# Designed miniproteins, single chains, continued (3), part 50

Each design is a single chain, and the fold is of that chain. pLDDT is the mean over its residues in the fold that is shown.

## One batch from the design tools (miniprotein)

Design m9827
Fold by ESMFold2-Fast:
Structure m9827 (fold): chain A 70 residues (1-70)
Amino acid sequence: MIPEEVLKYVVELLNLVGEEMDEVYATRQAARAAGASEEEVEEAVRAKAEELAPVAKKRVEELKKKLEAA
């Protein structure tokens, strides 16, 4: 069986991916609702992804640190 600590890390990683996907989806939908062009929609999505990247990287590093400490 997968060790409890590894399973917890995997669940946290999947939750992080889900949160990022939800944010990207919401950004795309909001831009389209505002009447943005497809080019502007993709630019908004890219800007949101760049905004989320440092937070995601920090969370991944914290999860790795917890796994290494276990």
Scores: mean pLDDT 74

Design m9828
Fold by ESMFold2-Fast:
Structure m9828 (fold): chain A 71 residues (1-71)
Amino acid sequence: EEIDNGIADILIAIGNLLMKKGDYEGAVETYKKAVEIGTGEVKRQAYRNLADAYEKLGKTDEAEEWRKKAE
């Protein structure tokens, strides 16, 4: 679990870098991987970041769904 959350944190960081570069589709894919392996607060953070990435792509309905999962 701790190791998986460490990897999930790295994936979140990679996703954040992709967001900064404007690669929103790549960020979505990377954040989804973080959601798959992360737990607890790390997983909730990944849900929020994934929602933001979907919002950048204009996929508002999907963004809202992922945001609700974070809470």
Scores: mean pLDDT 82

Design m9829
Fold by ESMFold2-Fast:
Structure m9829 (fold): chain A 63 residues (1-63)
Amino acid sequence: SASELGRQLLAAARAGDYERAAELALELKKVTGEPAVQAALREIAEVLGEDVARRIEALIRSR
């Protein structure tokens, strides 16, 4: 389920749905912990750019 959550998170980020990406990141954190969230944000930064990763990170911090 962690791999599937990671894929859904990246797909939401690609679609510009940062709210959904943040919620999926929080679910990923509950399933496998903070390092998996950090890995997912790193992947988003590499694929979509650091600006997108920072926006999603800010939304995660607001929850």
Scores: mean pLDDT 83

Design m9830
Fold by ESMFold2-Fast:
Structure m9830 (fold): chain A 62 residues (1-62)
Amino acid sequence: SMEKAREYLEKGREAAKEGRLEEALEYYRKALELYPEYEEAREAEIEVSVKILEEAVRKAVP
């Protein structure tokens, strides 16, 4: 349902706020599983995925 998808989006935002980017990504993906056309959740997923990749690159610098 759309209401449940919104719940997951909000939980993802809270996790991202606390720096738990992997948990945030999981919540955004759950929102998109329930409502694939949820643009707000897709945008949040992209943003947090970019942040995860940026952190991984910083840690893997030679």
Scores: mean pLDDT 83

Design m9831
Fold by ESMFold2-Fast:
Structure m9831 (fold): chain A 75 residues (1-75)
Amino acid sequence: MEELAQELLELARELASKPNVTKEDIKAASYLWKAARALRKGDLEKAIEYVEQALKYTKDPEFKARLEEILEKLR
């Protein structure tokens, strides 16, 4: 669980710090921070919900693929 929480935080940092960050990127990053926090509290259902929300705001195909992989690991 901690490894997945750390992966979500790393992804959120990458998304929020890219050169051409958009409002959607910031929303996605915010949801990933909430997902990591939920995982650390043991709330798997809430973590999945937040990752699904982040995926809705993510337009970049590489980030979408990475989020889908994390989502499969959480299920």
Scores: mean pLDDT 80

Design m9832
Fold by ESMFold2-Fast:
Structure m9832 (fold): chain A 58 residues (1-58)
Amino acid sequence: SVLERLREAMRAAGASEEEIRIAELALQGYSQREIAEILGISQATVSRRLKAVSERLA
């Protein structure tokens, strides 16, 4: 599946399990606020993790 391939590629790029989960939720259409609520973390943390993942995959 696309999600399984993305998960594997992100792990190969050095992403943490938290970063992978945040990326999966973002791809499913959840906002940064909703992701923060689901994972019990701050929106600032979600934003930083998404930026870090974007930079690793570039």
Scores: mean pLDDT 80

Design m9833
Fold by ESMFold2-Fast:
Structure m9833 (fold): chain A 80 residues (1-80)
Amino acid sequence: SLEEIVKEALELLKKIYKEKDIEKRDELVLKLFELLEKLSKEQQELFIDTATEIHDKAKSEEEVEKILKKAYEKFKELIE
């Protein structure tokens, strides 16, 4: 489902943030782009905004989790 694609994409953002191995990170990034291709342009833009917020504001895994939860709720409103 589209909801599961969004949820998996957000989980990949979290994994990318935590991954220190370059080769494994590259594999996660490729999988992320594959999932994003299945989303609408508006959904992709909301996802890019979420990734930007993680990059700019997240100082811990807990903050990443909070940002991802807020993003998921916004995406749910767009899917319903």
Scores: mean pLDDT 79

Design m9834
Fold by ESMFold2-Fast:
Structure m9834 (fold): chain A 87 residues (1-87)
Amino acid sequence: SVAEQLAEGKKRLEESKARLKKSDDPKDKKTLEVHEIIEKLLEGKISEEEAYKKLKELVGEEVAKKTLEDIKKVKELEKAGVPEIVD
């Protein structure tokens, strides 16, 4: 189901962040910052434009665009899997 896919995606993001927080690697620190930007965008705390600018600075334009596309897909799945959809 869409709800299962969304829940699994969120769980993987949290697991990734927990793993990255334990790492002393500078590359892992950048990946953690990317995950934090993704979370803020999903929470509506920043705009897509602001998220794109921040991601572009961290990972470059191509990766930033692909990351935003993936986030948009997650948001679409979240809209489709609203908790109050009753048949």
Scores: mean pLDDT 71

Design m9835
Fold by ESMFold2-Fast:
Order: structure tokens, then sequence, then C-alpha cells
Structure m9835 (fold): chain A 92 residues (1-92)
């Protein structure tokens, strides 16, 4: 949903403003977001926040590797993808 995309965009933009590095890769309706430069506590906190979102109708995969969280989202609309990308770029 657009509300979900807005919540995710806000969360990711906040992480960039606090020194995290974000890389995004788009493949069709699939968005892969790699957030790095996180402490272990911040990485776990991000993963728990994502689990707490209402992700009904969206396929989500979360991987934690040390200071890095990789988020794969499938089933996003073009408008939802653009909102997320714009928010990340604006926060840089």
Amino acid sequence: SMELAEALATMLASLVKNGAEIEVEQQGDTLTITVSGLSTTQAIGLALSLIGLDLDGLEVEIEIEGDTVKITLRGLTPEEIQLILDAIEAAK
C-alpha cells in the first residue's frame, strides 16, 4: 500500500540522516535495499521495525549480516517504488 511505502520511506530517510549508507536496486516490481554502517543494535532494531509493519499483500525478505541489513520487497507498484527512491535520494 502507499501508506506502507511512506512508512518505509520515512524510516530509510531517517537512517540516511543518521549516517547509514543505502544502496537500492530495482528489478521490475522488486526493490532490493541494502542498508550498511549500522551497529548490531541498529540492524536488529530495523529488522524488528520492518516485521512490525503491516505487510499484507507484499512479499518481504530480510537478511542481517553484521552491520548490514538487506531488504527485498516484491509486489510494489511503480508509484510506491518512486516514493521510496525519492525519499532516499532527498535524505542524501
Scores: mean pLDDT 77

Design m9836
Fold by ESMFold2-Fast:
Order: C-alpha cells, then sequence, then structure tokens
Structure m9836 (fold): chain A 65 residues (1-65)
C-alpha cells in the first residue's frame, strides 16, 4: 500500500526538475507540492512508477502555468 523507494525517488527527481526549470512563486511551489502528493497517493493505490511520474508531469505543468 505504500509507494516503493524507486517511485518516491523518481517523483522527487521529477518534482525537482520542474522546480529547477521554472522560477516558482510560493503559490506555484505549493501547487507543485500538491501534485507530488497526488502522484504519491496514486502510486500507493497500486499505480506504476511511470503512471505516477506522468501524473506529476501533467499536474506540475498545470501548476507552473
Amino acid sequence: PYPSEETVEALAEEGQRIADANKLTDDQAAALGRAGAEALELAGEGASTEEAVELLRRRGREAVA
């Protein structure tokens, strides 16, 4: 029921990549954090690492727009 260490690491790397690529406001950083939490929740429910990372990419892109 918990995300694997591999999934947590992949999501952390993707989140950091999005943050580094953008000069985030506090609100955008908070939105990206919520996107990361949603991706971890999805992985905890049995989604693959790739599915969780794809969700974070989509939601993160929306958060920084």
Scores: mean pLDDT 78

Design m9837
Fold by ESMFold2-Fast:
Parts: structure tokens; C-alpha cells; sequence
Structure m9837 (fold): chain A 86 residues (1-86)
């Protein structure tokens, strides 16, 4: 089966802190992707027929969608874990 041992936690608090760190990393990636997409949109406005810029924009928008989904899942997990702590 797929290896999961690298994410073993000794306590609920350790799991919550790990998840918060993962969420912060995802937020930083989202911020960078939004900045890159804004730059690509500016370049595409100057060169509307540039296929390379269009392809890069599509790739970055797909990456942003995946990162937003990861953040949403992590928020749900965090809410569940915080309820277990109470």
C-alpha cells in the first residue's frame, strides 16, 4: 500500500500544528500563483496572440485550483481536529 509512516503523530496537538504548517505553505503557494497569474494576464493583454503565455496561464490557473482545493480540505481537517481537542 502507499507509505503513510512519514506523517505519524504522537499527539492531537502535534497533528494540529503540522496541519497549520501545511496550510501556511499552501497559502504561500496560492499567493505566488495569484501574483504569477496576474503577471501572465498583463503579458497576455500586451500580446493576445502569444500561445506560450496562454498555455502558461492555463497551467498556473490549474495549479491555483489544486492549491485552493488542498487549502479547503486542510481547513475542514483542522476544524475537525480542533473539535476533538475541546
Amino acid sequence: GPPKKEKEFKSLEEEIEYLKKEMEEVRERIKRLEEEIAELRRKLAAQPQNQEIRDQLIEKEIELSFERMKLAIAKLKLRRLEKEKE
Scores: mean pLDDT 82

Design m9838
Fold by ESMFold2-Fast:
Structure m9838 (fold): chain A 76 residues (1-76)
Amino acid sequence: ITEEELKEIFKKFDKDGDGVLSGTEVQNLLNELIEKYKLQLSDEQAKELYEESTENGQITFEKLYPVFKKKYEEVK
């Protein structure tokens, strides 16, 4: 998994280009990443990914990348 590839996916969900996703866009982004990288996450692991990568229901790339990379390494 590369930072550049993850940034490209993030940009697809970042409609306003402000570098922040909120609401249902956060869950849609995480679901897309799980599908793309073939991650088999339990409900608890998926919840942890959401909780660790978001603050007040929003996500930035800077918060997403380290958390997602950690989950990827744990499941791989």
Scores: mean pLDDT 78

Design m9839
Fold by ESMFold2-Fast:
Structure m9839 (fold): chain A 84 residues (1-84)
Amino acid sequence: EEAEREIRRVLEEYRRKIAEHAQNFKQASQEAQDTINRLKEAGGSEEDIQAAKEKLEQTERNHVKAIIDAGDEARRRIAELRAR
């Protein structure tokens, strides 16, 4: 039952990591959206608006990758523990 205890720790670590990524994404996406809105309201250039949109898209891509990577790591660690 040691493996079950270790698996629970891996899942707890995974849940914390996912929550951290979600908080980071929420903050970064809000900041990016606020920047886009400010540029539009202030009559900023299309180039500046496009750059801000690309930053938001990159933030979204980074978040998706972080979630996938965290899931892959957790699955790998659980499989290793089950193989013991």
Scores: mean pLDDT 84

Design m9840
Fold by ESMFold2-Fast:
Structure m9840 (fold): chain A 81 residues (1-81)
Amino acid sequence: AEKEAEKLLEELEELAERYEEALAAGDEETAAELKERAKELVKKLEELLEKIEDKELRRKFVARIVALELRMIGAEVDARL
């Protein structure tokens, strides 16, 4: 579960970078697709985190997910300004 969560977090990080690039380029179609993929990855991560018994490790993963979600929201706000 921990190893699978780490892999999905790496995929989410790469996806967040691609999302920022798509928004900066004005590629709304690619940005929308990446946003949907991010939602699917977050859902899978949440399911994996329920299987992690170590509460402190779980909290660290949640913090990383929240940081990536905030990063994507920040890119959306910047693109609208």
Scores: mean pLDDT 82

Design m9841
Fold by ESMFold2-Fast:
Structure m9841 (fold): chain A 103 residues (1-103)
Amino acid sequence: DERRRRAEELVEEGKRYMVAGDYEAAIAAFEKALELDPENVEAYTNLGLAYYRAGDYEKAIEYFKKALELDPENSNAWYGLSLVYEAMGDEEKAAEYRKKAEE
């Protein structure tokens, strides 16, 4: 419970770094949140987004998929996968994942 609360605080800190464009600091905050609460879906989706914005598409896909293992209907993770595949030029997979995000 206290570890989960501290993890939530670290997720909010990571989100502030995301807004500032400091993706390295955001990644560190989200990874620390997951060390305290390894089932925090929001930390996984934000880690995926941080890696996507940092240009690490392989890591972005990994973390969005981990979010979906915990929450298969997570629209943010499906949308995140659509963004990564669009950036990689895979328009078919991008469209497929975007449809899942909108369901």
Scores: mean pLDDT 90

Design m9842
Fold by ESMFold2-Fast:
Structure m9842 (fold): chain A 59 residues (1-59)
Amino acid sequence: MEELREKRRELILEGASYGVLAIHYAVLGLTTEDREEYLEKAKEYIEKSNELDREAEEL
């Protein structure tokens, strides 16, 4: 069924978008005085990315 493959692709793409956000905030955290705030954001987004990747693999 293409439906399950499409759902998996959507989860992977969504996870990738969170990964990009994580990189963005990690760079901000490493280059600004608000380091801890931005690194917490980066951690949140990478955790979401990993969760979506896991869900995609389980489909």
Scores: mean pLDDT 80

Design m9843
Fold by ESMFold2-Fast:
Structure m9843 (fold): chain A 62 residues (1-62)
Amino acid sequence: LTPEEEAEVELALQLIKASIAKLAGDNQTAAEWYRKAAEIAEKRLGNTELAEVYRQKADEAA
């Protein structure tokens, strides 16, 4: 895997964790996973627009 592919896989895993937490009613934990997803998008993928989307989801969840 390239570093970009590894980052995309890790991003997907954070989103799965966020979804599970949200389904469990753990909005605080879901928000934390969305923040991790935003960090991966911005820092590792260089996608600031995508990072803003996930930060917004984190704010809405918590």
Scores: mean pLDDT 82

Design m9844
Fold by ESMFold2-Fast:
Structure m9844 (fold): chain A 86 residues (1-86)
Amino acid sequence: KVEEIRRLAEDIIKDYEDLIKNKDNPNLVTASKLRIIGNELEIERLLEEETDPEVKAEMQRIVSDTNARIEKLKEEYKKKEEELKK
């Protein structure tokens, strides 16, 4: 299950990168947003199902690291928005 969280986390990062890359394509933006939501819900479900405290702690560390990376990508996405308004 730790590997599943890691894969879901990397998929979320990739989908945020795709959002930035395809910002001007509404169909691709919508598809990326839907994948992000689905993967976030699956991570939450896996965390709720985990009963081993050591495994759960490792999963939570991966989620925290992923959230930090997502925040940086969100800032990059905002900069892309500002560039398009110029």
Scores: mean pLDDT 77

Design m9845
Fold by ESMFold2-Fast:
Structure m9845 (fold): chain A 60 residues (1-60)
Amino acid sequence: MKIELIEVDGKRYAIGTEGDIVVVLDVTNMSDEEAKEKAKEAVKEKIEERKKREEEEALL
């Protein structure tokens, strides 16, 4: 998992990438540590959603 913090026009964004999963969060009012944790959680949620879909297909 890779997490990047960027700043554009006074707004801060956290970009989380894992394989083909990409998430972008507005973290303008967050600390670097909080922003990274939020991005990590968002990526984890996407991975879990993908896993549930695969499990659902295996059961059906």
Scores: mean pLDDT 77

Design m9846
Fold by ESMFold2-Fast:
Structure m9846 (fold): chain A 82 residues (1-82)
Amino acid sequence: SEELEREVRAALAVMLEALGKILDSQGKYDEAAETYKRAAELAEGVDPELAARIYQNLADVYRKMGKEEEAEEWEKKAEELR
């Protein structure tokens, strides 16, 4: 069912969010950013609060990479979903 598909997408997004945090903690910022982008795509449309949280984590990773303008764009996406 569509509801089950939404639940699976949300669960996968949470797992990828956790992986992104692990990669970020290891200083693997490019891998963390890519993982967070995938997590946000899965969460978007099914769990806006989760997607907003993931976009905020993505913004934080971009700041750690010195990419302030890109970080601000992701933070804006997070704010739009709150």
Scores: mean pLDDT 88

Design m9847
Fold by ESMFold2-Fast:
Structure m9847 (fold): chain A 57 residues (1-57)
Amino acid sequence: GPAGEAVLAEIRRLIAEGRLEEAERLAVQAYLDGLLTPDQLAEAGRLMRERRRELGL
């Protein structure tokens, strides 16, 4: 829904900024609040892992 899409956009922004701990906390909280589907949570996790590799983390 629109709220889930807005949260995903914010997660993607945090990942782009290298704010991975904040992105992870937001993704988990949004999932617990029912705003993200399991597939959306998995996609956020994949993007965070790719970004960690890019940053040498």
Scores: mean pLDDT 86

Design m9848
Fold by ESMFold2-Fast:
Structure m9848 (fold): chain A 72 residues (1-72)
Amino acid sequence: MSIYEIAEKAKELALKLLKEGKSFEEIAEEVKAYAESLGAEAKTEKIGDTLVIEIEDKKTGKKLGIAVPLPK
């Protein structure tokens, strides 16, 4: 699976969990566990009204960042 496919699925998972009313901590744990199951590492951070997700492919060291705007 490519880093782009992992990032796309991680974004979809984060959006689903946000819609379900999960906390940032719960979203971070779920996204991290999912990425690790695919050989990647995920980091999440809240910057203002944006959830930032960074995916790193552990095998190649390639990184891809995704920004998810939070509905208020």
Scores: mean pLDDT 76

Design m9849
Fold by ESMFold2-Fast:
Structure m9849 (fold): chain A 97 residues (1-97)
Amino acid sequence: SVKLEVPDGEIKVGEEAKIIAKAINNGSGTYYISLSVIDKKSNKTIGSNSGKVEGGEEKEIELSFIPKEEGEYDVIASAYDENGKLVAEAEGKLKVS
C-alpha cells in the first residue's frame, strides 16, 4: 500500500511556490508518483513532476513554479502501480491572489 500527502496554501501571483508531496510505501511493490498543479478555471496542468517510490520507502517529490494568474489551483498527487493502475490519490488546494 502507498499513502500520499500534499499541502494546502496561499501564495501571491508572481511569487514562487514550492510544493512538496510525500509518498509513503509500506508495501513491497513499486509505485510511480505523479505530482501536478492544475488551474481550476482552465483545467490546465501548469506544473508537474514525477518520482518512483520502492517498497518500504518514504520519498518527497518537489515541484516549484511561479503562478501567472490569480485563482484556485489544485495540487494532485497520484500513485500508479506497475501496471499503470491508479491506486492512490491526494489533493491539496492552492489559492493565488
Scores: mean pLDDT 84

Design m9850
Fold by ESMFold2-Fast:
Structure m9850 (fold): chain A 71 residues (1-71)
Amino acid sequence: VVRRDIATDILYLIHEAGAAGLTAREIAERLGVSQSTVSRALRQLLEKGLIVRRRIPGSRSYVYLLASQAG
């Protein structure tokens, strides 16, 4: 089982996106993995406080940001 690699790749993608952040779907498409795999890794990263989730007002989209980038 290789969970560590996915979490690391997610952190890099979010860091590259900067203040704009990335949705779980965009991350899944870029990594070539299922959205459920990304969602599990995102949940672990949220629990560790390494990332934050931000909803776009008036939209169903959620973006993920590094905790340090979100302020």
Scores: mean pLDDT 74

Design m9851
Fold by ESMFold2-Fast:
Formats: structure tokens, sequence, C-alpha cells
Structure m9851 (fold): chain A 69 residues (1-69)
């Protein structure tokens, strides 16, 4: 059913978000441990947001579709 397809897509995105979050947490620890300059920290946060925000928005869209249907 369409609901089952939406739930599967949601699960796939949640899994991808989890994997990316884990990867970014590991990079963040490395950046902090070596005392990277503020500019590098800001760039890292911007890159992280660029990757995570679209997935979070798509997840929200899928949740809204599931609630509406």
Amino acid sequence: SKMEELKKKMDEIEKKLGELTKEYMQRWKEIKERGAPPEEVRKFIADMQEKLVPLSLELARLRNEIRAG
C-alpha cells in the first residue's frame, strides 16, 4: 500500500540520518581534540547542516503525508 511505501521511505531516511549523525559526531570529536580554528568549526557545522537538513525536511514531509492519509 502507499502507506507501507511511505513508512519504508521514512525508515530509510531515519537510518541515513542516524549514519550521517554518527559520522559527523566522530568528525566533531576529531576537530575538538585537535583544537581546530573557529572558521573550520563553522564550515564543519555548515556542511553538517547542508547534509542533515534536507533529510530532516523530507522526513517531516513523509510524516505529514502519513498523518494526512
Scores: mean pLDDT 84

Design m9852
Fold by ESMFold2-Fast:
Structure m9852 (fold): chain A 82 residues (1-82)
Amino acid sequence: KELLKKAKEYIEKAIEYLKQGDLEQAVKYAREAAKLLGKVKGAEGIKRTVEQGAKYAEQGDLEQAITLLEGAIKEIEKRLKE
């Protein structure tokens, strides 16, 4: 599932940017990941989690943003191993 792998890569980049305090890049990558997840059947829940993470990042709530994005990676990993 190439779209799930690419979405995971973008979420990982978003988390890296959040840890560096680069909110603009973090939000950009999280939104690109959500867009990719929107093309994957059955990924609506993961997409909502990533969108929520992006909103927390926009608000400067880095801890909540990272927690949600890490949760999204965990769910993508489960789907990639199915």
Scores: mean pLDDT 83

Design m9853
Fold by ESMFold2-Fast:
Structure m9853 (fold): chain A 90 residues (1-90)
Amino acid sequence: MKKEIDEKLEEAKKKAEELLKKAEELAEKDPSEALRLIAEALGVLAEATKELLKNTKDEELKKYIAEKYQELVEEILEKAAPIAERAEAL
């Protein structure tokens, strides 16, 4: 079961990272779109986590999902920070 959770969260992480890569490319050219893509990346992680929690009845697995979600959000926010800084540079 943890393998399936890890697989779905890794898929969501890859999608979030692809959105951040696009945000980085657009940070100076289209700052508003870059910031929207950062928000969308976080949304992808949130939706994947909600789906996993909705379909999981095991309490240990729910704690595992929540813990992994916190780690992923922290990692994505850390990667997004320099992109957001560039998008907001005047």
Scores: mean pLDDT 83

Design m9854
Fold by ESMFold2-Fast:
Structure m9854 (fold): chain A 85 residues (1-85)
Amino acid sequence: SKEEIIKTALELGFPKDYAEKLAERILNKEIRPSTIGDIVYIAYKLNKLDIVEEILKSGKLDLTTEFMLRYLLNYVKKNKKISDF
Protein backbone atom coordinates (compact mmCIF):
# COMPACT_ATOMS: atom_id res chain seq x y z
CA SER A 1 0.00 0.00 0.00
CA LYS A 2 0.97 3.69 -0.19
CA GLU A 3 1.35 3.76 3.60
CA GLU A 4 3.71 0.73 3.59
CA ILE A 5 5.88 2.33 0.87
CA ILE A 6 6.12 5.62 2.82
CA LYS A 7 6.86 3.84 6.13
CA THR A 8 9.62 1.71 4.54
CA ALA A 9 11.17 4.72 2.80
CA LEU A 10 11.23 6.63 6.12
CA GLU A 11 12.80 3.61 7.90
CA LEU A 12 15.49 3.60 5.16
CA GLY A 13 16.28 7.27 5.93
CA PHE A 14 14.51 9.03 3.05
CA PRO A 15 12.97 12.47 3.80
CA LYS A 16 9.19 12.49 4.42
CA ASP A 17 8.35 14.80 1.48
CA TYR A 18 10.42 12.64 -0.89
CA ALA A 19 8.89 9.40 0.46
CA GLU A 20 5.33 10.74 -0.04
CA LYS A 21 6.06 11.95 -3.61
CA LEU A 22 7.82 8.67 -4.47
CA ALA A 23 4.88 6.58 -3.18
CA GLU A 24 2.45 8.69 -5.27
CA ARG A 25 4.62 8.20 -8.39
CA ILE A 26 4.86 4.44 -7.79
CA LEU A 27 1.06 4.12 -7.51
CA ASN A 28 0.53 6.26 -10.65
CA LYS A 29 3.38 4.44 -12.52
CA GLU A 30 5.01 7.85 -13.21
CA ILE A 31 8.66 7.02 -12.62
CA ARG A 32 11.64 9.37 -12.91
CA PRO A 33 14.95 7.72 -14.00
CA SER A 34 16.77 9.19 -10.96
CA THR A 35 14.42 7.30 -8.56
CA ILE A 36 14.62 3.76 -10.02
CA GLY A 37 17.33 2.64 -7.58
CA ASP A 38 15.30 3.95 -4.61
CA ILE A 39 12.14 2.20 -5.88
CA VAL A 40 13.92 -1.17 -6.30
CA TYR A 41 15.55 -0.76 -2.85
CA ILE A 42 12.20 -0.03 -1.15
CA ALA A 43 10.46 -2.90 -3.01
CA TYR A 44 13.25 -5.29 -1.99
CA LYS A 45 13.01 -4.24 1.70
CA LEU A 46 9.20 -4.70 1.56
CA ASN A 47 9.77 -8.14 -0.06
CA LYS A 48 7.45 -6.93 -2.87
CA LEU A 49 9.49 -6.84 -6.09
CA ASP A 50 6.10 -7.28 -7.82
CA ILE A 51 5.71 -3.49 -7.34
CA VAL A 52 8.52 -3.06 -9.90
CA GLU A 53 6.99 -5.71 -12.21
CA GLU A 54 3.60 -3.86 -12.11
CA ILE A 55 5.35 -0.59 -13.07
CA LEU A 56 7.03 -2.35 -16.03
CA LYS A 57 3.68 -3.87 -17.15
CA SER A 58 1.92 -0.46 -17.01
CA GLY A 59 3.29 0.66 -20.41
CA LYS A 60 3.68 4.20 -19.01
CA LEU A 61 7.50 4.28 -18.98
CA ASP A 62 9.76 5.76 -21.65
CA LEU A 63 12.19 3.26 -23.23
CA THR A 64 15.27 4.43 -21.27
CA THR A 65 13.53 4.30 -17.87
CA GLU A 66 11.97 0.89 -18.73
CA PHE A 67 15.41 -0.49 -19.74
CA MET A 68 17.08 0.78 -16.54
CA LEU A 69 14.30 -0.49 -14.25
CA ARG A 70 14.22 -3.91 -16.01
CA TYR A 71 18.02 -4.16 -15.70
CA LEU A 72 17.97 -3.42 -11.95
CA LEU A 73 15.04 -5.80 -11.31
CA ASN A 74 16.79 -8.65 -13.16
CA TYR A 75 20.07 -7.91 -11.34
CA VAL A 76 18.34 -8.08 -7.92
CA LYS A 77 16.50 -11.31 -8.84
CA LYS A 78 19.76 -12.93 -10.03
CA ASN A 79 22.17 -11.65 -7.34
CA LYS A 80 19.95 -10.59 -4.36
CA LYS A 81 22.60 -7.93 -3.56
CA ILE A 82 20.74 -4.62 -3.46
CA SER A 83 23.54 -3.18 -1.26
CA ASP A 84 25.80 -3.35 -4.37
CA PHE A 85 23.70 -0.76 -6.28
Scores: mean pLDDT 79

Design m9855
Fold by ESMFold2-Fast:
Structure m9855 (fold): chain A 85 residues (1-85)
Amino acid sequence: SSMEEKLAAQEEELLAWADEAVARDPSSILDALEAHLLVHVHRGDLEGARQYAQQAIAQASPEDQPQARELLRAAEEALAARLAA
């Protein structure tokens, strides 16, 4: 198997874990958001990161919404840093 296939499998496993965690317990939405943002940052996918984060923020409790916004901000900064380096 190619190196790309192995990396894709690991990313798929992380996303499956995140989706299962939210399905089991909606309070895991911040953990799922962090996992999805990590994958999108690694892929250089700013639009995907923003789209998922907007959905996660809408699903999060009012108490968790500020943390969800901070996770998105950190992901956007990480993507910007990668483009600047």
Scores: mean pLDDT 82

Design m9856
Fold by ESMFold2-Fast:
Structure m9856 (fold): chain A 66 residues (1-66)
Amino acid sequence: ATYVVTLSGDPNKQIAVVLTLLGESNVTVSPVNATTYTVTLSGSQAEQEALIAFLQSDPSVTVSEV
């Protein structure tokens, strides 16, 4: 599935989120601008759900399915 992820808040926290996404297997991250990324997930359903739940648990992260 493909999602648009928008980051807000502290720059160090934004960097940590991006590094987490880049470190995941079966995740493709494409920058749209300095705070917005297109994220494509290609793993098991459980892996995709766990990663989306992680992102949605952060109040500085907005996730929208495309």
Scores: mean pLDDT 77

Design m9857
Fold by ESMFold2-Fast:
Structure m9857 (fold): chain A 71 residues (1-71)
Amino acid sequence: MSATELVIRHEVSRLLSKVPSLSEEQKELIIKRAIEHPEQSLKEIVEELLEEGKISEEQAKEIIDLVDNGL
């Protein structure tokens, strides 16, 4: 695993830990998508997963709200 993959995994995992409604499978799916597409924002990834039916609208909103309040 590259240093970049470890950083993405750590940062995304920390953020997603604040959304307790997410299953472990949903968290891993989001992390995997972020590692595979480092050029995409987490908001874009979350919107795509919502369109695919992999996460709920409530879960997507919670993640986006956390990203908007994070610096």
Scores: mean pLDDT 81

Design m9858
Fold by ESMFold2-Fast:
Structure m9858 (fold): chain A 65 residues (1-65)
Amino acid sequence: AAQTPALIAQLSSPDPATRAAAARALAELGKEGARPAGGQLVSALSDPDPEVRAAAREALGTILG
């Protein structure tokens, strides 16, 4: 919970490595920790960086499972 707002902010980073790391960290927080970032993760599925898109799919899988 405490890390979720910071990770959501990192999903908007100009650095794609930072965005991918934030999405992966949200996946590791589990369903309740990642849930508030659901809308931002859906937006990350359209990210120009393929690593960010892959990390967003993993995190959304955590929210849905």
Scores: mean pLDDT 79

Design m9859
Fold by ESMFold2-Fast:
Structure m9859 (fold): chain A 63 residues (1-63)
Amino acid sequence: MVVATAPPAEPLTPGQQAIVDAVGDDASRAPTVLAAVQAAVDAGHMSEEDLRAVDWALRQRYP
């Protein structure tokens, strides 16, 4: 378990914010969205920082 003990150093990028917003009012989408971001990181299309920022934001919104 990777515990993000501090908020991201910068505000969410437009892409990261769009991913968080895509979860909307349905918290059950959060694991699917996080899995998609993880797959993008593994494919080299996103950074681990993007995954960390999105995960942190979703955990703050849907604890």
Scores: mean pLDDT 70

Design m9860
Fold by ESMFold2-Fast:
Structure m9860 (fold): chain A 97 residues (1-97)
Amino acid sequence: SHMLRQKIASKIAALGIAAVALEFARAHPDWKGVASVEELERQIDSLIDEVIETLKEINPEAAEKIRKKYDELRKQGKSLREIVLEVSRLADEALAA
């Protein structure tokens, strides 16, 4: 339990860093950093999947709730930054329960 919770917390932190990097990359399209917008978007999607899959081991109901919310926000065309903030909030709440 504790190790899985630490793993989720680390992935939430990585999501926050990736979301900030993505916004910077979009604001500076001529900047050639370590990752492209497309690479950062793929990394964020992968990290969200990893958070959901890890959370299934300790709180499957919360994991399903986050998956549904992620799919809903994606269909609504919400920014990845908004999606990351909401997913992180819900994951933190699940860890606190």
Scores: mean pLDDT 83

Design m9861
Fold by ESMFold2-Fast:
Structure m9861 (fold): chain A 70 residues (1-70)
Amino acid sequence: SEKEELKKRIVELRDEALELYYEGKISEEEYEKIMKLLQEANDAVDEGKLEEAKKLIEEAEEEIEKLKKK
């Protein structure tokens, strides 16, 4: 289902953010910002707000990609 696909994407992004944080590639503040976006996305999925969840996931993806290029 679309909900399952979005939940899987959120888990993958959480894992990527955690890896970057443990490698010292991102700050605690940057990590917390990403985790907040992913928590809001997860809540949106649970509420059936799938379009809002997609936007929050996309924003988290953009933040991660920006930080990977530093």
Scores: mean pLDDT 87

Design m9862
Fold by ESMFold2-Fast:
Structure m9862 (fold): chain A 67 residues (1-67)
Amino acid sequence: MKKIGLVVAPTEELAEKAAPILKEKFGVDEVIPVATTDVRAAHALALELERREGAEVVLVDAAALLK
């Protein structure tokens, strides 16, 4: 089953910095950086991807990965 990681951050730069860490820690096939402070929008995107692609989606806050 395809695994997709969504990394959420308030800025695109922070999301891109966290993306390789998410890939290594969670072993996902694809990482999508998402620049948003809206947690609800991020969850909605994750559910949409799971429905459309039939994939397992891991949603992680960039702050949790970067410390």
Scores: mean pLDDT 79

Design m9863
Fold by ESMFold2-Fast:
Structure m9863 (fold): chain A 80 residues (1-80)
Amino acid sequence: TRELIEKMIENTLRLADELLEKYPDNEKVRKLVEEARRLAEEARKSEDIKEAARLAIEAESLVTLAIMDIWVDEKEKEKA
C-alpha cells in the first residue's frame, strides 16, 4: 500500500514538472503544482496510511485541475 502511494506521488510530481516546463509563465498552473507538491510531501510524512492515500489523491487532483484549467483557457479562446 505504501508502495502504491509512493508510485502515485512519483507520477504526480513527474506530471507537475512537465506542466511547469510546458507552461512556465502560467500563474494558475504554477500555484496548483506548488500545492500538489506540498500535499505530496505531507503524504510522504504521514504515518497514517489512509491519510497518506487521501493526501496523495488530493495532490493528483490538483495536477488534473491544472490540466483542466489549460483546457478551459483554450476553449474560451475559441468562443472569443
Scores: mean pLDDT 80

